# Designed miniproteins, single chains, continued (2), part 77

Each design is a single chain, and the fold is of that chain. pLDDT is the mean over its residues in the fold that is shown.

## One batch from the design tools (miniprotein)

Design m6824
Fold by ESMFold2-Fast:
Structure m6824 (fold): chain A 57 residues (1-57)
Amino acid sequence: MLSEEEIARLGELLKRFGLPFDGRLDERTQAALAALIRLLDSDGDGTLDPAELAGVR
């Protein structure tokens, strides 16, 4: 599994390039990562501090 930092960076990167998160094994892990990326994807920039992350629903 990816670290929280890696997931955050990946989500922002994918959003910036308009790439979907796909092709990973285990639908369970993929769904969890996709959900997290969706939350982080709300913000445009790749750097999310604790305050910003806490503000996400």
Scores: mean pLDDT 55

Design m6825
Fold by ESMFold2-Fast:
Structure m6825 (fold): chain A 98 residues (1-98)
Amino acid sequence: MKEKAEELLKKARELMDEAVRAAENGDTQTAIELLRKAGDYLAEAIVLDPSLLPEAVRELFEGADRVAKHVDPETRQLVASIAVAAALRAVGLLEEKR
């Protein structure tokens, strides 16, 4: 299970890097979609290995900040909301395991 969790975390990092490149190229919609997918993979990784929660949350907010720097102010609020929602979802999934 840990091996699969680390693989999902790696895939999330790759999607975050793609989201940043899409945002840099002005493809805001693709950047948002990739950010959402990265959040989903981070949540799955947390379910498999809860010890990854601090790293996954950090990766999510750092990636969202990188995307936010390349999008308009209105979209920056959406990017922040996606990151917060994904973090809350990850915490909620851990609570369900109790």
Scores: mean pLDDT 79

Design m6826
Fold by ESMFold2-Fast:
Structure m6826 (fold): chain A 58 residues (1-58)
Amino acid sequence: SDLERLVLEIKKAGIEKLTKEQLLEVARRAGVPESLAYEIFDKLGKKEATIAEIASLV
């Protein structure tokens, strides 16, 4: 899935916690729609998210 691909790219980047802007960069590199990064942060309601929090949405 797009979420699984996104989580894999976050792991490859060695990022434990990231902002929406950083997630947008990861989404672009993963070939995942940037709209997914917005949806993730809208759901979490936070300025920063851990990889575990993002992975919980998969």
Scores: mean pLDDT 81

Design m6827
Fold by ESMFold2-Fast:
Structure m6827 (fold): chain A 69 residues (1-69)
Amino acid sequence: MSKEAKEYLEKGQEAFARGDLEKAREYYKKAIEADPNYYEAYANLAVVLERMGKTEEAKEYWKKHQELQ
């Protein structure tokens, strides 16, 4: 995995743990931008989108997560 992608995933997890859903979403999107095959980032982004009420967007990221592994 890209080191940058992993760092963004970790920052997203920290933001999510603090309840900062917008910041978590931003970092998870950056993780995907750094590594488009980073299947964990898609799952984490989907969870954040569900918590934000963005159900249709979350479904697309869950689908991508399943396709990658």
Scores: mean pLDDT 83

Design m6828
Fold by ESMFold2-Fast:
Structure m6828 (fold): chain A 69 residues (1-69)
Amino acid sequence: HMAAGALEALDRGTPVRSVAEAVLEIAEKLGNKKAIELAKQALDHYERGDEETARELVRQAAEEILKAE
């Protein structure tokens, strides 16, 4: 599953921005509004320098996609 791959990438230390962008694209294709919002919040926090909060929000977005199907 694409969302499970995103969680693994995050755990492997893949750049948070790259994972957030990938999760946002997946969420948009699936129409998962909650995951879209969480991924957008992650990118916003990353741009403000809050990488740890961004990482947690990306994880929540990916988990939201996994729970939906």
Scores: mean pLDDT 80

Design m6829
Fold by ESMFold2-Fast:
Structure m6829 (fold): chain A 80 residues (1-80)
Amino acid sequence: LSEEEIEQLIKSLELILETDPENGIAHLELGKLLYEQGKYEEAIPYYEKAIELFKKEGEKLPNYEELLKEAEKNLEKAKA
């Protein structure tokens, strides 16, 4: 993704979070985009929030186990 495309995706995800602040997938995707920009410290709270939200929704969330593993893996990478 280009820098411009990353910035546009971040803005779109921020808009989603304004209407649905408990959207775990939006938090995960924002964290991933921040990580791609080298903003590792900024990505951490988004991954932590995504993990919290995925655990809260549990088995009711499609692909819960996969999403949780992805968020946890990305959190560890951001902390490294």
Scores: mean pLDDT 80

Design m6830
Fold by ESMFold2-Fast:
Structure m6830 (fold): chain A 70 residues (1-70)
Amino acid sequence: MLSEEEAKEMIEKGKETIEKEGKELGLSEEIIEKMKKLVEEVARLLAEGKEEEARELLRTEGKKIAEEIA
């Protein structure tokens, strides 16, 4: 289980990475915001000990975002 500190660090690093790399890749602001929200929601589930739900959310919503990028 992720600690509360690990969950917060993961959210912060994930959002920073998405914002920086997304802008450099020329992704739309809508896609960047969707990716940031996905990371935040995944981190919340992990903090609650719902690792399987977090994985499934990342897989399903991540695929939808990837389809919008492609």
Scores: mean pLDDT 75

Design m6831
Fold by ESMFold2-Fast:
Structure m6831 (fold): chain A 58 residues (1-58)
Amino acid sequence: MEKLKEEVLSTITDEETKKKLEELFERLRQAIQAGDSEAVLEALEEIGKLVKEAKEKE
């Protein structure tokens, strides 16, 4: 997960988007620790949405 986080953040130049992604990756990490599959899917969906929006901007 750490490498995935670094790879995603390295492609994002917007500081606001990076901050939101870091929060979502933290939520994903917590969901994995809790074994909450639904929360894992929600966090992944939000991350994907933000990455897609950032790519549209760039």
Scores: mean pLDDT 74

Design m6832
Fold by ESMFold2-Fast:
Structure m6832 (fold): chain A 62 residues (1-62)
Amino acid sequence: MTPRETLEKAKDLAEKATEAGAAGDVEGAIEYLKEIRAIAEEEGNEELAEFVEYAIENAKNA
């Protein structure tokens, strides 16, 4: 993917994770967050990867 396409994909996944979390679908939310983390790692965006890892941990504790 181009950097722009990768960012658009991450945004789409973040919206889906938020929707799943709001609906109480914790497993679905975690799955989308894992995909965003993988994208962040591929792009070398360490801040985003760390933020998403924190979000996954919070979702697991919900």
Scores: mean pLDDT 76

Design m6833
Fold by ESMFold2-Fast:
Structure m6833 (fold): chain A 66 residues (1-66)
Amino acid sequence: MEEEKKRRERFSKMVQELLKAFIEGKASDEAIKLFEEAVEALRNGDWEKSEELVEKAYKVIKENLA
């Protein structure tokens, strides 16, 4: 239960940071594509794939800002 709660909090934080980067125009086309793929994975019920794609998009944004 604790692990799932931490996982959900981390996912929520990554999504919020991605959305902020999109609004601020700091997200690359690559990060946007990965996030769109994550949304499609969620729509297909593939939560694990969606989580992986969100993490990849988050990393791309962090690398582009560094």
Scores: mean pLDDT 77

Design m6834
Fold by ESMFold2-Fast:
Structure m6834 (fold): chain A 90 residues (1-90)
Amino acid sequence: SLSPEDKKIIEEMEELAKKAEEAEKEGNYEEAIEYYEKAKELAEKLSDPEEAALGVKTFTLKIEYLKLKKEGVPEEEAFKLALEKVKAKL
């Protein structure tokens, strides 16, 4: 079962991810990146190393994707390139 500390971290990560998704939908990619970077820092604090690693990889993927979108790369290509970058670090 999750510790009270881990539950708080997960709740904060979910709130940040929702804010990032909202910012992305409005085209505010830089703001969305900032929210995902904060969520990534929280994921690193999770007690389970596997859950921490999964969270870090998930938010890194979103950050890399949004950086490409901010540069004008089309959505499908941005996602493909971001996924390749994250997989290369596995």
Scores: mean pLDDT 86

Design m6835
Fold by ESMFold2-Fast:
Structure m6835 (fold): chain A 84 residues (1-84)
Amino acid sequence: MDPREQARALARAFDAAVEAAKSTPEEGEKIINELEKQATSPADRAAAEAARSFYEYIKKNGPEGLKEVEAARDAARAALESLE
């Protein structure tokens, strides 16, 4: 996989997980389910699987898990910007 596409997929996965976690439980599941439903390419499937995993991590670890995933999201975005 192209490193730039990998970084973009990872950043998208973190964004979806954080958005879902900050929403109501019903809307959060809807966000993740919509991402999974739209995943037709291998890259999109990997992003959807990662987003589900990160969302489950936040639900298990609460506010501290959310902070960890937000920090990882910011790092992934910075890495993507550095790759141009």
Scores: mean pLDDT 79

Design m6836
Fold by ESMFold2-Fast:
Structure m6836 (fold): chain A 55 residues (1-55)
Amino acid sequence: IEELEKKVEELQKELNELMKKVRANPDDEELRAEAEKKFKELKKLVNELNKKQGL
């Protein structure tokens, strides 16, 4: 759980940075695709963390 929480926090920070770049440059397809990938990974990890915590 500790490891999973750390990974979730790191991905959230990376996604926030990517989202800032996407907002500054919305026509950049690569940035949008990368942000979408990280968002999906974050959702999967959050769901797994919630299940392990009994949520």
Scores: mean pLDDT 77

Design m6837
Fold by ESMFold2-Fast:
Structure m6837 (fold): chain A 77 residues (1-77)
Amino acid sequence: MNPETRLFAEAIGAGMEAKSDEEIDAAADEIVQRYLELNPDATPEQVEEFRQWARDLIRKWKEVMESIEKLLEERRK
């Protein structure tokens, strides 16, 4: 599998498991570390952009899960 696809899958998984902003930040940091291992010559700017992307992706998936959970709760009764 493409290394980029693997990092994307890890971000989705982290988003599904994260329950707090702290967990989102921790997961994003781990994904950034893997990105740096694959791209040791990446510029600080590229690393920061990737970190923001990872955080945004993780947060989006957490919010999607929260929305699904809310929709299911509304049908609770």
Scores: mean pLDDT 75

Design m6838
Fold by ESMFold2-Fast:
Structure m6838 (fold): chain A 85 residues (1-85)
Amino acid sequence: MSKEEIEKEMAEGGGENGIGTSQYMLETTKKGTKEIGEQGVKGIEQTYKMVLEMGKKIPEGKEILEETGEKIKKIAEEAREIVRS
């Protein structure tokens, strides 16, 4: 496999894992206590930062990781609203 193919697959897999983890943390935030919800928000925000850092290191996956980052950011915003309510 070429380096470019490997980098693209890493970006795609990392993006899928980031979205899935963030959605799981959002569901935990909805069903948990306030303390669990606050930890869920922190986990989603950390996942967002990791996806952005991957985008800086994987040029071939930058666009995919930026789109994934925006989706994770939206999940984090939803989780924050749940914790605030």
Scores: mean pLDDT 75

Design m6839
Fold by ESMFold2-Fast:
Structure m6839 (fold): chain A 75 residues (1-75)
Amino acid sequence: MQLSGIDASSVLKPATIYFSPDPKTGKRKVAETPEEAADLVAESAGNALKNAGYSDEFAQRVRDALREAARKALE
């Protein structure tokens, strides 16, 4: 497998490494569709980034990037 154009997987990699189970329950929410998965990841990532000390602006940009990545995955 070789990629010579835009590497879409690079956009999704940050979302994947940020996506972790809830610290309270120890379980992760399972989405049946990519749309649901993107919404859950965006919400969780925003909270995780703020807890990690990142700015609100950065958290907002990550949410937008995750939603765009989901749209590409649906296509």
Scores: mean pLDDT 61

Design m6840
Fold by ESMFold2-Fast:
Structure m6840 (fold): chain A 81 residues (1-81)
Amino acid sequence: DAAVLVVLAEVKRLASQIPDEELREEILRLLREAEAALRAGDREAAIAKLEEVKELASQIPDEELREQILRGLEVAIELLS
């Protein structure tokens, strides 16, 4: 769904602002994998990758950035469910 890809693009934009390089790159990698799964029509794989991103995003020290990313991920997962 194009709507999910738009939400993921916003989550990727927010994730690019994470100061921790290792955490940022891992989250961005998983978001790219989720996007690839969606383009392949594999919603189950996409949801699994987004759940992994939620686990990593819980480690973001910036509360506002963390909450924005987690909210975007929840919207994406809800749209895929």
Scores: mean pLDDT 87

Design m6841
Fold by ESMFold2-Fast:
Structure m6841 (fold): chain A 71 residues (1-71)
Amino acid sequence: SAMEELIRELLLERGVPEEALPLGVRDILAMLSQLTPEDLALSDEELRALLKSRGAGDLATEVVLELLRRL
């Protein structure tokens, strides 16, 4: 899908090796699927805090934020 390809590109740009991409893409999609419409109304700072509270690392957090800017 176009979404999975964009996630793959963003992970590669951030130094994730090709072998780790399938798990990385899956994890980002899982994080996106857990966001409510209320969560999407949060500021970038509040959304970073929310994602990190849910166990997201710095790289995954920035990929999710970048994806939301492109939607």
Scores: mean pLDDT 84

Design m6842
Fold by ESMFold2-Fast:
Formats: sequence, C-alpha cells, structure tokens
Structure m6842 (fold): chain A 66 residues (1-66)
Amino acid sequence: GSLEEIARELAEKTGLPLEVARTIVQLLLNDVPEEEIRAIVKKHFGVEVTDEDLEVARELVEKYLG
C-alpha cells in the first residue's frame, strides 16, 4: 500500500533502515509530533533521526497522500 511505498522511498533517500522509515511514516500519519518521533526511534532502534530526514518524510507523505 501507499505506506510501504512511502517507507521504501524514505529509506532510499535518507539511508535509514526500512523498518525505521516505516515507523516514521506510521507515526507521521498518526500526527505524532516530530520531537516524539525522534525520541521513539532512538529508544526502539538506537537510530538518530535528523530534521532533514523528517523533512524528506513530510514531503513524501504530502506527495503520496496530499
């Protein structure tokens, strides 16, 4: 579905692991604040998400889901 497509493109553009990219997209679609997304990803995956990563994620969500 669209979520998997967005997650794959996010992973390709940012170098984030696909599982992390999928989690970010799910949290964005549920209107979770970006600061909380960063904290969740760091806690569960040990990955630091940058503002640039989140900008790419927002652009992709807008592109696919308008």
Scores: mean pLDDT 86

Design m6843
Fold by ESMFold2-Fast:
Structure m6843 (fold): chain A 57 residues (1-57)
Amino acid sequence: DLEKGEQLAEEGDKAYEEGNYKKAAELYRKAAELYKKVDPQAAADLEARAKYAEEKA
């Protein structure tokens, strides 16, 4: 469900901007899982963002 993936990625961005890096990483990973089959590039980008957020946590 791409709509769910977009919503999760948007929530992740919001959490990241608010300094909640742990939540951002969790949301980005959930979004990436939804994208992995239909948009592998977007999924890879979201997983990279999750790792970056986790490193800041």
Scores: mean pLDDT 81

Design m6844
Fold by ESMFold2-Fast:
Structure m6844 (fold): chain A 55 residues (1-55)
Amino acid sequence: WEELLKKLKEITEEIRKKFIEKAKEAGDNMKQFQEIANKLQKEFIEKVKELIKEY
């Protein structure tokens, strides 16, 4: 259980860092912001599903 929480926090932090990095590249392009948000949300869900399968 504690291992699961640690891995979940790592996934959350990884996605957060990716969003910040990609958002800086997008600048004021709101369409790119939406695309980045959609991609990272899908990646987050996918990684969480994989984590749950391990337990």
Scores: mean pLDDT 76

Design m6845
Fold by ESMFold2-Fast:
Structure m6845 (fold): chain A 74 residues (1-74)
Amino acid sequence: DKERDIKLLENIRKDAEQGRVDVAILAAATALTSARNAGDKETAEMFQKVLDALSAGDVEKAIEYAKEAIEKLK
């Protein structure tokens, strides 16, 4: 569901922007698992990019990837 994935990405972006990186990581990892289980490879790749950036400590890049994913899903 694109609407659900947009909402998840918006929440991940908000948490990352507010310094709740651990919360954003958990949310991105959970969303990635859900997308993989649904067979949605494109959405899974979007959440993987966000998760990888967050895990690397590149919060700015994670926020960029989340914004790009939101625009792509609209």
Scores: mean pLDDT 87

Design m6846
Fold by ESMFold2-Fast:
Structure m6846 (fold): chain A 79 residues (1-79)
Amino acid sequence: AKEYIEKAEEYEKKGEYKKAGEYYEKAGEEYEKEGKYEEAAEYYEKAAEMYKKAGSPMEKVLEREVKAGLMLIKVGLGL
């Protein structure tokens, strides 16, 4: 997860928002696999924000926002 976050932050600083979003999404996926749903939600939300800044299709943005919401539900349910 840390390596993906570092790459995402580097691309974000360069204004390469699509690549930043892809790496934040990968970080979210890694945290989800580890059962760290709060961290997974944070990085899925960052991925959605990056895709929005990149001018990506709304569907792609919404899919990541939904994933973040589902992770927060898992946190609230203790899953």
Scores: mean pLDDT 81

Design m6847
Fold by ESMFold2-Fast:
Structure m6847 (fold): chain A 95 residues (1-95)
Amino acid sequence: MEAEELLRQAEVALGNGDYDKAIELFEKARELARGKDPVLEARANLLIGEAYLKKGDYEKALQYFEEALRIAREVGDKVLEARAQTLLDYVKEKL
């Protein structure tokens, strides 16, 4: 299964409240994107962080948002950078 297709399936699982399934699918998409598509890797990290946030795991959410922010900055994706920064700031207030 292609990385983009895994992202789509994971987003559906996330929307349905199947957070563990969403995380598994996002992690598979992230692995496929690693070294090939840094924008998709950053998107996957952001969405894994959102799934952990929905589960109440703020420490894991923080780690994934920090990684998404790092990659977004490296590739110059200002939209992903802004989204990751906003979510990271939100989670820090919950810790």
Scores: mean pLDDT 86

Design m6848
Fold by ESMFold2-Fast:
Parts: C-alpha cells; structure tokens; sequence
Structure m6848 (fold): chain A 80 residues (1-80)
C-alpha cells in the first residue's frame, strides 16, 4: 500500500511536468500570434497547433485528477 502511494506520486509528478511543458508551449505559440498579427497564414497554422495542445492539456488534466483521487483513497486506507 505504501509502495502504491509512492508509485502514484511518481506518476503524478511525471504527468505534472509534462502538463507544464505543454502549457509553456501553448503560451509560446500564443505569444508568436500576438507578435505577428498581420501574418494570417502563420496565425492560422499556430491556432490549429494551439487547439491540438489545448485538447492534449485537457486530457492530461483529466488523467491527473483521476490519479490524485486514487492517491487520496490509498492515503486514507493507510490511515486505517
């Protein structure tokens, strides 16, 4: 049980790092659009990539939330 808690914490840490990396990428793409307002072709391509990253971020946030719930359940089991 303590092993399971440690493994869940390790997986959560990895997923949170990945989520932060994608959020940084998303912010960078948004900044590129702001810096190139007259480049319609570039902005269209960047908006498509932003949409892809937003979907990936939502999927990662959902997975993190599910694992955090499992972690809380396992930590409460250890208190009994």
Amino acid sequence: SEKEVKELKKELTKLKILLNMHKIALSSLRLLIERNPDNAKLNAELEEEIKRLEKLIEELEKKIKELEKKLKEKEEELKK
Scores: mean pLDDT 86

Design m6849
Fold by ESMFold2-Fast:
Structure m6849 (fold): chain A 95 residues (1-95)
Amino acid sequence: MSPEELIKKAEEYLKKAKEKLKEAKEAFDKGDYEKAIELAEEALEYAQKAIELAEKAVEIGDEELQKRALEIEMEAGVVHVAAAVILVVSKKKLE
């Protein structure tokens, strides 16, 4: 797989992670904590996949592709933290 293909796939997983995070926040706001947990877990999985693909692109890509990969890692990291917070708080609401 080329570095460009790795970045394209990482961007697609990042997009899915952001969509699932948005849905998790909406479920949390509605008090649907079970659904918020499920969606937050999906957001975490997609964010992790984006990070893994971007990390591979950094290892084999040129300077421009490395910069794009690092931007994806940073954005996916933010999604990961936000999803983890929703997951922990939602689990506490169900205890």
Scores: mean pLDDT 87

Design m6850
Fold by ESMFold2-Fast:
Structure m6850 (fold): chain A 72 residues (1-72)
Amino acid sequence: NAQLKADRLIVAANIEFVAGDYETALKLLKEAAELDPTDPAVIRSLERLSQVAPPDIAKEANELAKEAREKA
C-alpha cells in the first residue's frame, strides 16, 4: 500500500527533522512525495522544512511543495 508506505516515510522524516537532520528529512519526504504526490501531510512537511532548513535544502523543499500543490 503506497499510502501506508508514504505515511511511514513522513513519520521518519518528522523524527529526523526534530533531530536536526534536515538532509535525511528531505530525502524521506522526496520518497513520500513519489509514492503519494498530492498528500497534504507531505506538502505541509515540505513547507515546514523550507522555513527552517539551510538555504540549499529549504529551496529544494519549497520547489517540491510547489510541485505537489500544483498536482493536488
Scores: mean pLDDT 82

Design m6851
Fold by ESMFold2-Fast:
Structure m6851 (fold): chain A 100 residues (1-100)
Amino acid sequence: KIYTLEELKAAVEEHAKKYGLIGDKRGLTVEDLLREIYEKSKFDTNYVEKKADGSTRYGPFAIDSATYVDDGKGEAKGKIPAETLLSDDLKPAVEVYAKA
């Protein structure tokens, strides 16, 4: 799903504050996170980008398969399934980005 700016702002504000991405802990604003999402995926929650180095980026925050995403090709320990980041629900992507 490609979010509108209004839908994405509401979702980011709800979940990013809960995970400490905005407010007191990291000093990021909702607008900073919206800029990151736009720069990486153009607000597409089903974003998939294959890099020349063999890694793949998944979801609205372009989460790297080498470190955080289980794409079935490398070490899966401590990583989340790629399909979790490709859902219409922004919450999983925000949670993983907060832990990165």
Scores: mean pLDDT 63

Design m6852
Fold by ESMFold2-Fast:
Structure m6852 (fold): chain A 61 residues (1-61)
Amino acid sequence: DKEKLLEKLAKLLAEQLGISEETARRAIEALLAEDYKRAAELLGVSIETAKILREIILDAL
């Protein structure tokens, strides 16, 4: 279940970064769309960190 895995990843990111699960889910969607600027803004990280996070997420899927 890709959908269920994405929800678990959103919860994990929310806990790690101290943001809402909704914001984390939107950030993951931005990462999968290669919108690194949007993802970086939502997560409060650099664009370089957003690119690394995308690779980690793709490896988990």
Scores: mean pLDDT 81

Design m6853
Fold by ESMFold2-Fast:
Structure m6853 (fold): chain A 53 residues (1-53)
Amino acid sequence: SLLEKIGEQLRLMGDVIDEVLKLRQQGTPEEEIKKIADELTAKHKKEVAEINA
């Protein structure tokens, strides 16, 4: 449903933000943080697409 899709997108954003904050606290280089954030975003987009199919 539309509400489920919205919920998954909010979860995706929250997960990416949380991971970025954790990596920053660990002193991870910005370039590495971008790479990890992009990978997480791609992974979650796949999951959201499956729910919408």
Scores: mean pLDDT 76

Design m6854
Fold by ESMFold2-Fast:
Structure m6854 (fold): chain A 60 residues (1-60)
Amino acid sequence: IKKELEELKKKHDELIEKYENKILELINNKAPQEEIDKVMDELNKELKEIEEKAKELEKK
């Protein structure tokens, strides 16, 4: 369980870093809010998947 949670945390951190860089590039380039919202939505979906997996591991 601890190893799986650590792997999920690493994946979570890598995902955050990747999407933060994309969002910052969009903001710096003054991209439309719709493009930023789309990237944020994709990030939130992937984060929820990781959170759900972590929650299932914690239940056991």
Scores: mean pLDDT 78

Design m6855
Fold by ESMFold2-Fast:
Order: C-alpha cells, then structure tokens, then sequence
Structure m6855 (fold): chain A 114 residues (1-114)
C-alpha cells in the first residue's frame, strides 16, 4: 500500500484549495479514508473522513467549508476546503483505514493574509 498527496501550496486567506490523495495496492471501495491537519508543535487533528459504508464525518471547525469525496474507480479521495484562514496553515495528511493504519507523508498548505 502506498499513499500520495497533491494539491498543496500557498493560498490567500478567503480562498479555496483541493487536495487529492491517491492510493495503490488496495481497493478503496471498502476502505475508510481520512484527512488530518498537522499544525507545528501539535498532534495531527482529524478534519474529515468517509467510512467504508459511505458515512461522512466532518469536524465542527470545518463544517460548511469542507467537502470530502472518494472515487474508488480512480483510487482517489479529495478534500475541498473553502474560506481558508491563516490558522489552516499546516501539513495535510491523507490516511487510510479505520484506525489510521496507513498515513501519507503529507502536503504543505500555507495560508497568507491579503
């Protein structure tokens, strides 16, 4: 199993970003996928997940501005995040499995003030 993230970079506050996680070596249709945010000096926080049964969970801080989707045919899962804030700066980590058994290496997102 390998996980790759893409779509990170520098973005202005109030903008939006789409992050894509790609997996190989596993059938995504039966897996739980998650996105985590690792801020400097803090433990990773769970932002959003879609369970193997299709149940979506979005942490309260991100409700109304985050969307998670899973595409098993292309072995991808995406996180769309809108209304970006400076505090959303950090490393975004794609994760696979109910107990977060597999973690990607992360992609950096920097949100800068206008």
Amino acid sequence: VSLTESGGGTVLEGGSITLTGTVSGVDLSSQTVSWLLQKPGKQPELMASIASDGTVSIAPRYQGRATISRDPANSTATLDLRDLRVEDTGTYIYALGEALEFLGEGTEVTVVRR
Scores: mean pLDDT 83

Design m6856
Fold by ESMFold2-Fast:
Structure m6856 (fold): chain A 63 residues (1-63)
Amino acid sequence: MGTTPEEQLQDAENLGVLGVIYAEQGDLERAAELFERAIELAEKAGDLELAKKIRQAQKKYGV
């Protein structure tokens, strides 16, 4: 994973997208892990709006 805020934001976005894909495939356990990691990276990068967006996706899929 990236060490700069810009790299962390890109990683967070990518993990959030993967979380949605796994949730839509019914793999809720992996989706939950991906969403949690994406939120952590977004928060570390200081992008609280991205973290909120990922939390909304997490809520939508019940994970």
Scores: mean pLDDT 82

Design m6857
Fold by ESMFold2-Fast:
Order: sequence, then C-alpha cells, then structure tokens
Structure m6857 (fold): chain A 95 residues (1-95)
Amino acid sequence: MKARDLDLDAIFATFSPEARKQLEEIEKEFQRRAEEITERLEAGEISEEEARRLLAEEAARALARLLALFEKENAPQEIIDGIREALAAYEAEAA
C-alpha cells in the first residue's frame, strides 16, 4: 500500500497499551540515533555513504525490535513478512 503511516495506525489500534508504549520507545530511540547520524553528516564528520550505512544499521535494529513486538501482538502475517523483508534489506545495506 502507498502510505505506511495509515497502515501502521490501523495495526496499532489492535495493540495493547503496553505494546503501544514499546512501539513509542522504539520510534523515539530510532529518531534520536538518526538525528545524531544526521548531525555528524552535516558537520562533515562522516560521508554520505557512512551515514547511509549507519542509518541502515539503526533501521535494522529498530525493525528487529518491531518484528518481535508485532509477532507477540499477533499482527497480520503480511505485515510480519514485510518487516522481515525490510530487515533483511537493511542488514544487507549495513554490511
């Protein structure tokens, strides 16, 4: 589908309040790390290639945590499969 945000909102509506808290924590941690990488890129401390690799590593970390959470909450199989595919792609880019 075109907008992941809309798909995620519908899925999150089926999650427990505890799972939603964990999801917020995963998102905030990823955003913080992504901001740090962006700041280093803007400061000229790392190359665009290094920034891309580091962002892929952090995305893979966040997706692995999301996969575990979505499996625990019995999310639709298509979503779980999508996260696994995305995780594999980011792990390959990080390598």
Scores: mean pLDDT 77

Design m6858
Fold by ESMFold2-Fast:
Structure m6858 (fold): chain A 113 residues (1-113)
Amino acid sequence: MVETPVGRALGAMGIAAAAGGKNLASDASPETVEKVRKAAEKYGIKPDAVAVRLTEDPAAPGLRRVSVAITDAETGNSYSASLLVPADTRAEDLSDEDVEKLVKGAIENAKKR
């Protein structure tokens, strides 16, 4: 393998720019991730199978999408559910009902294929 570190770094920057640029998805706060994982455990879902993301939706200015993705251990497929919240929504502003709806939605989508 005869790649220079500089050449590889430039390639990685290109991929990173394509992945989000200025509209890069925000990671969910540790509190939000913990809350979602605890809710998922009630349904038998392993914490490592759960990912939580906050993304800005260009089609809905002033709103942010909260997404929960669950990976099915049997098939390796990932299924997700999301809801729109105001862009200024904090982790503490997410109700237990909203978290449960996201987890249940992702689980139902995993079962329906």
Scores: mean pLDDT 60

Design m6859
Fold by ESMFold2-Fast:
Structure m6859 (fold): chain A 60 residues (1-60)
Amino acid sequence: SAAERARRLRQAENALKNTDAPIATIARLVGFKSQREFSRAFKAAYGVSPATLKRRAAAA
């Protein structure tokens, strides 16, 4: 469901900000079948790619 997807993406946002885990690992951990599907869904929801968010979090 859309609500389940939104919750998974929120968990991924927290992991991207608070861990050094690779994006592929985070995608799998939150239940996405591929990094590509995860990155597309995340960018659609948040307006930025997971890679961009991870870079910003590391720089802050």
Scores: mean pLDDT 81

Design m6860
Fold by ESMFold2-Fast:
Structure m6860 (fold): chain A 57 residues (1-57)
Amino acid sequence: SSELEQLIKEIRELKKKISDEEKLEEIARNSVRLMLTQNLSPLEAMQYEKEQIEKLL
């Protein structure tokens, strides 16, 4: 969806501002875990990832 594509782009731009690669990988793993264990949609999982990355700014 266009909404998912926009979130992916925003996450990509936010990741460029964060030097802690290990923390970014942890956040990405957690979003995938939430999809698998809590049935989050891809849109909800991407929104979670964006929110967690923004907290690192």
Scores: mean pLDDT 84

Design m6861
Fold by ESMFold2-Fast:
Structure m6861 (fold): chain A 55 residues (1-55)
Amino acid sequence: SEEELKKKIEEVQKKFLRRAKALHDAATSTAEFQAGADRLIAEYKKEVEKIKKEA
């Protein structure tokens, strides 16, 4: 259902927000953070697309 889809997306958003915070705390330079953030965004988009395709 659309409600289950929304909840799954919210859960993924929450997990990626936590990963982004961990990356920010661990990154030793702006360049490292930017590269890691780009990878995180790509992974996030892929996960959301999978959830949407299965709905």
Scores: mean pLDDT 82

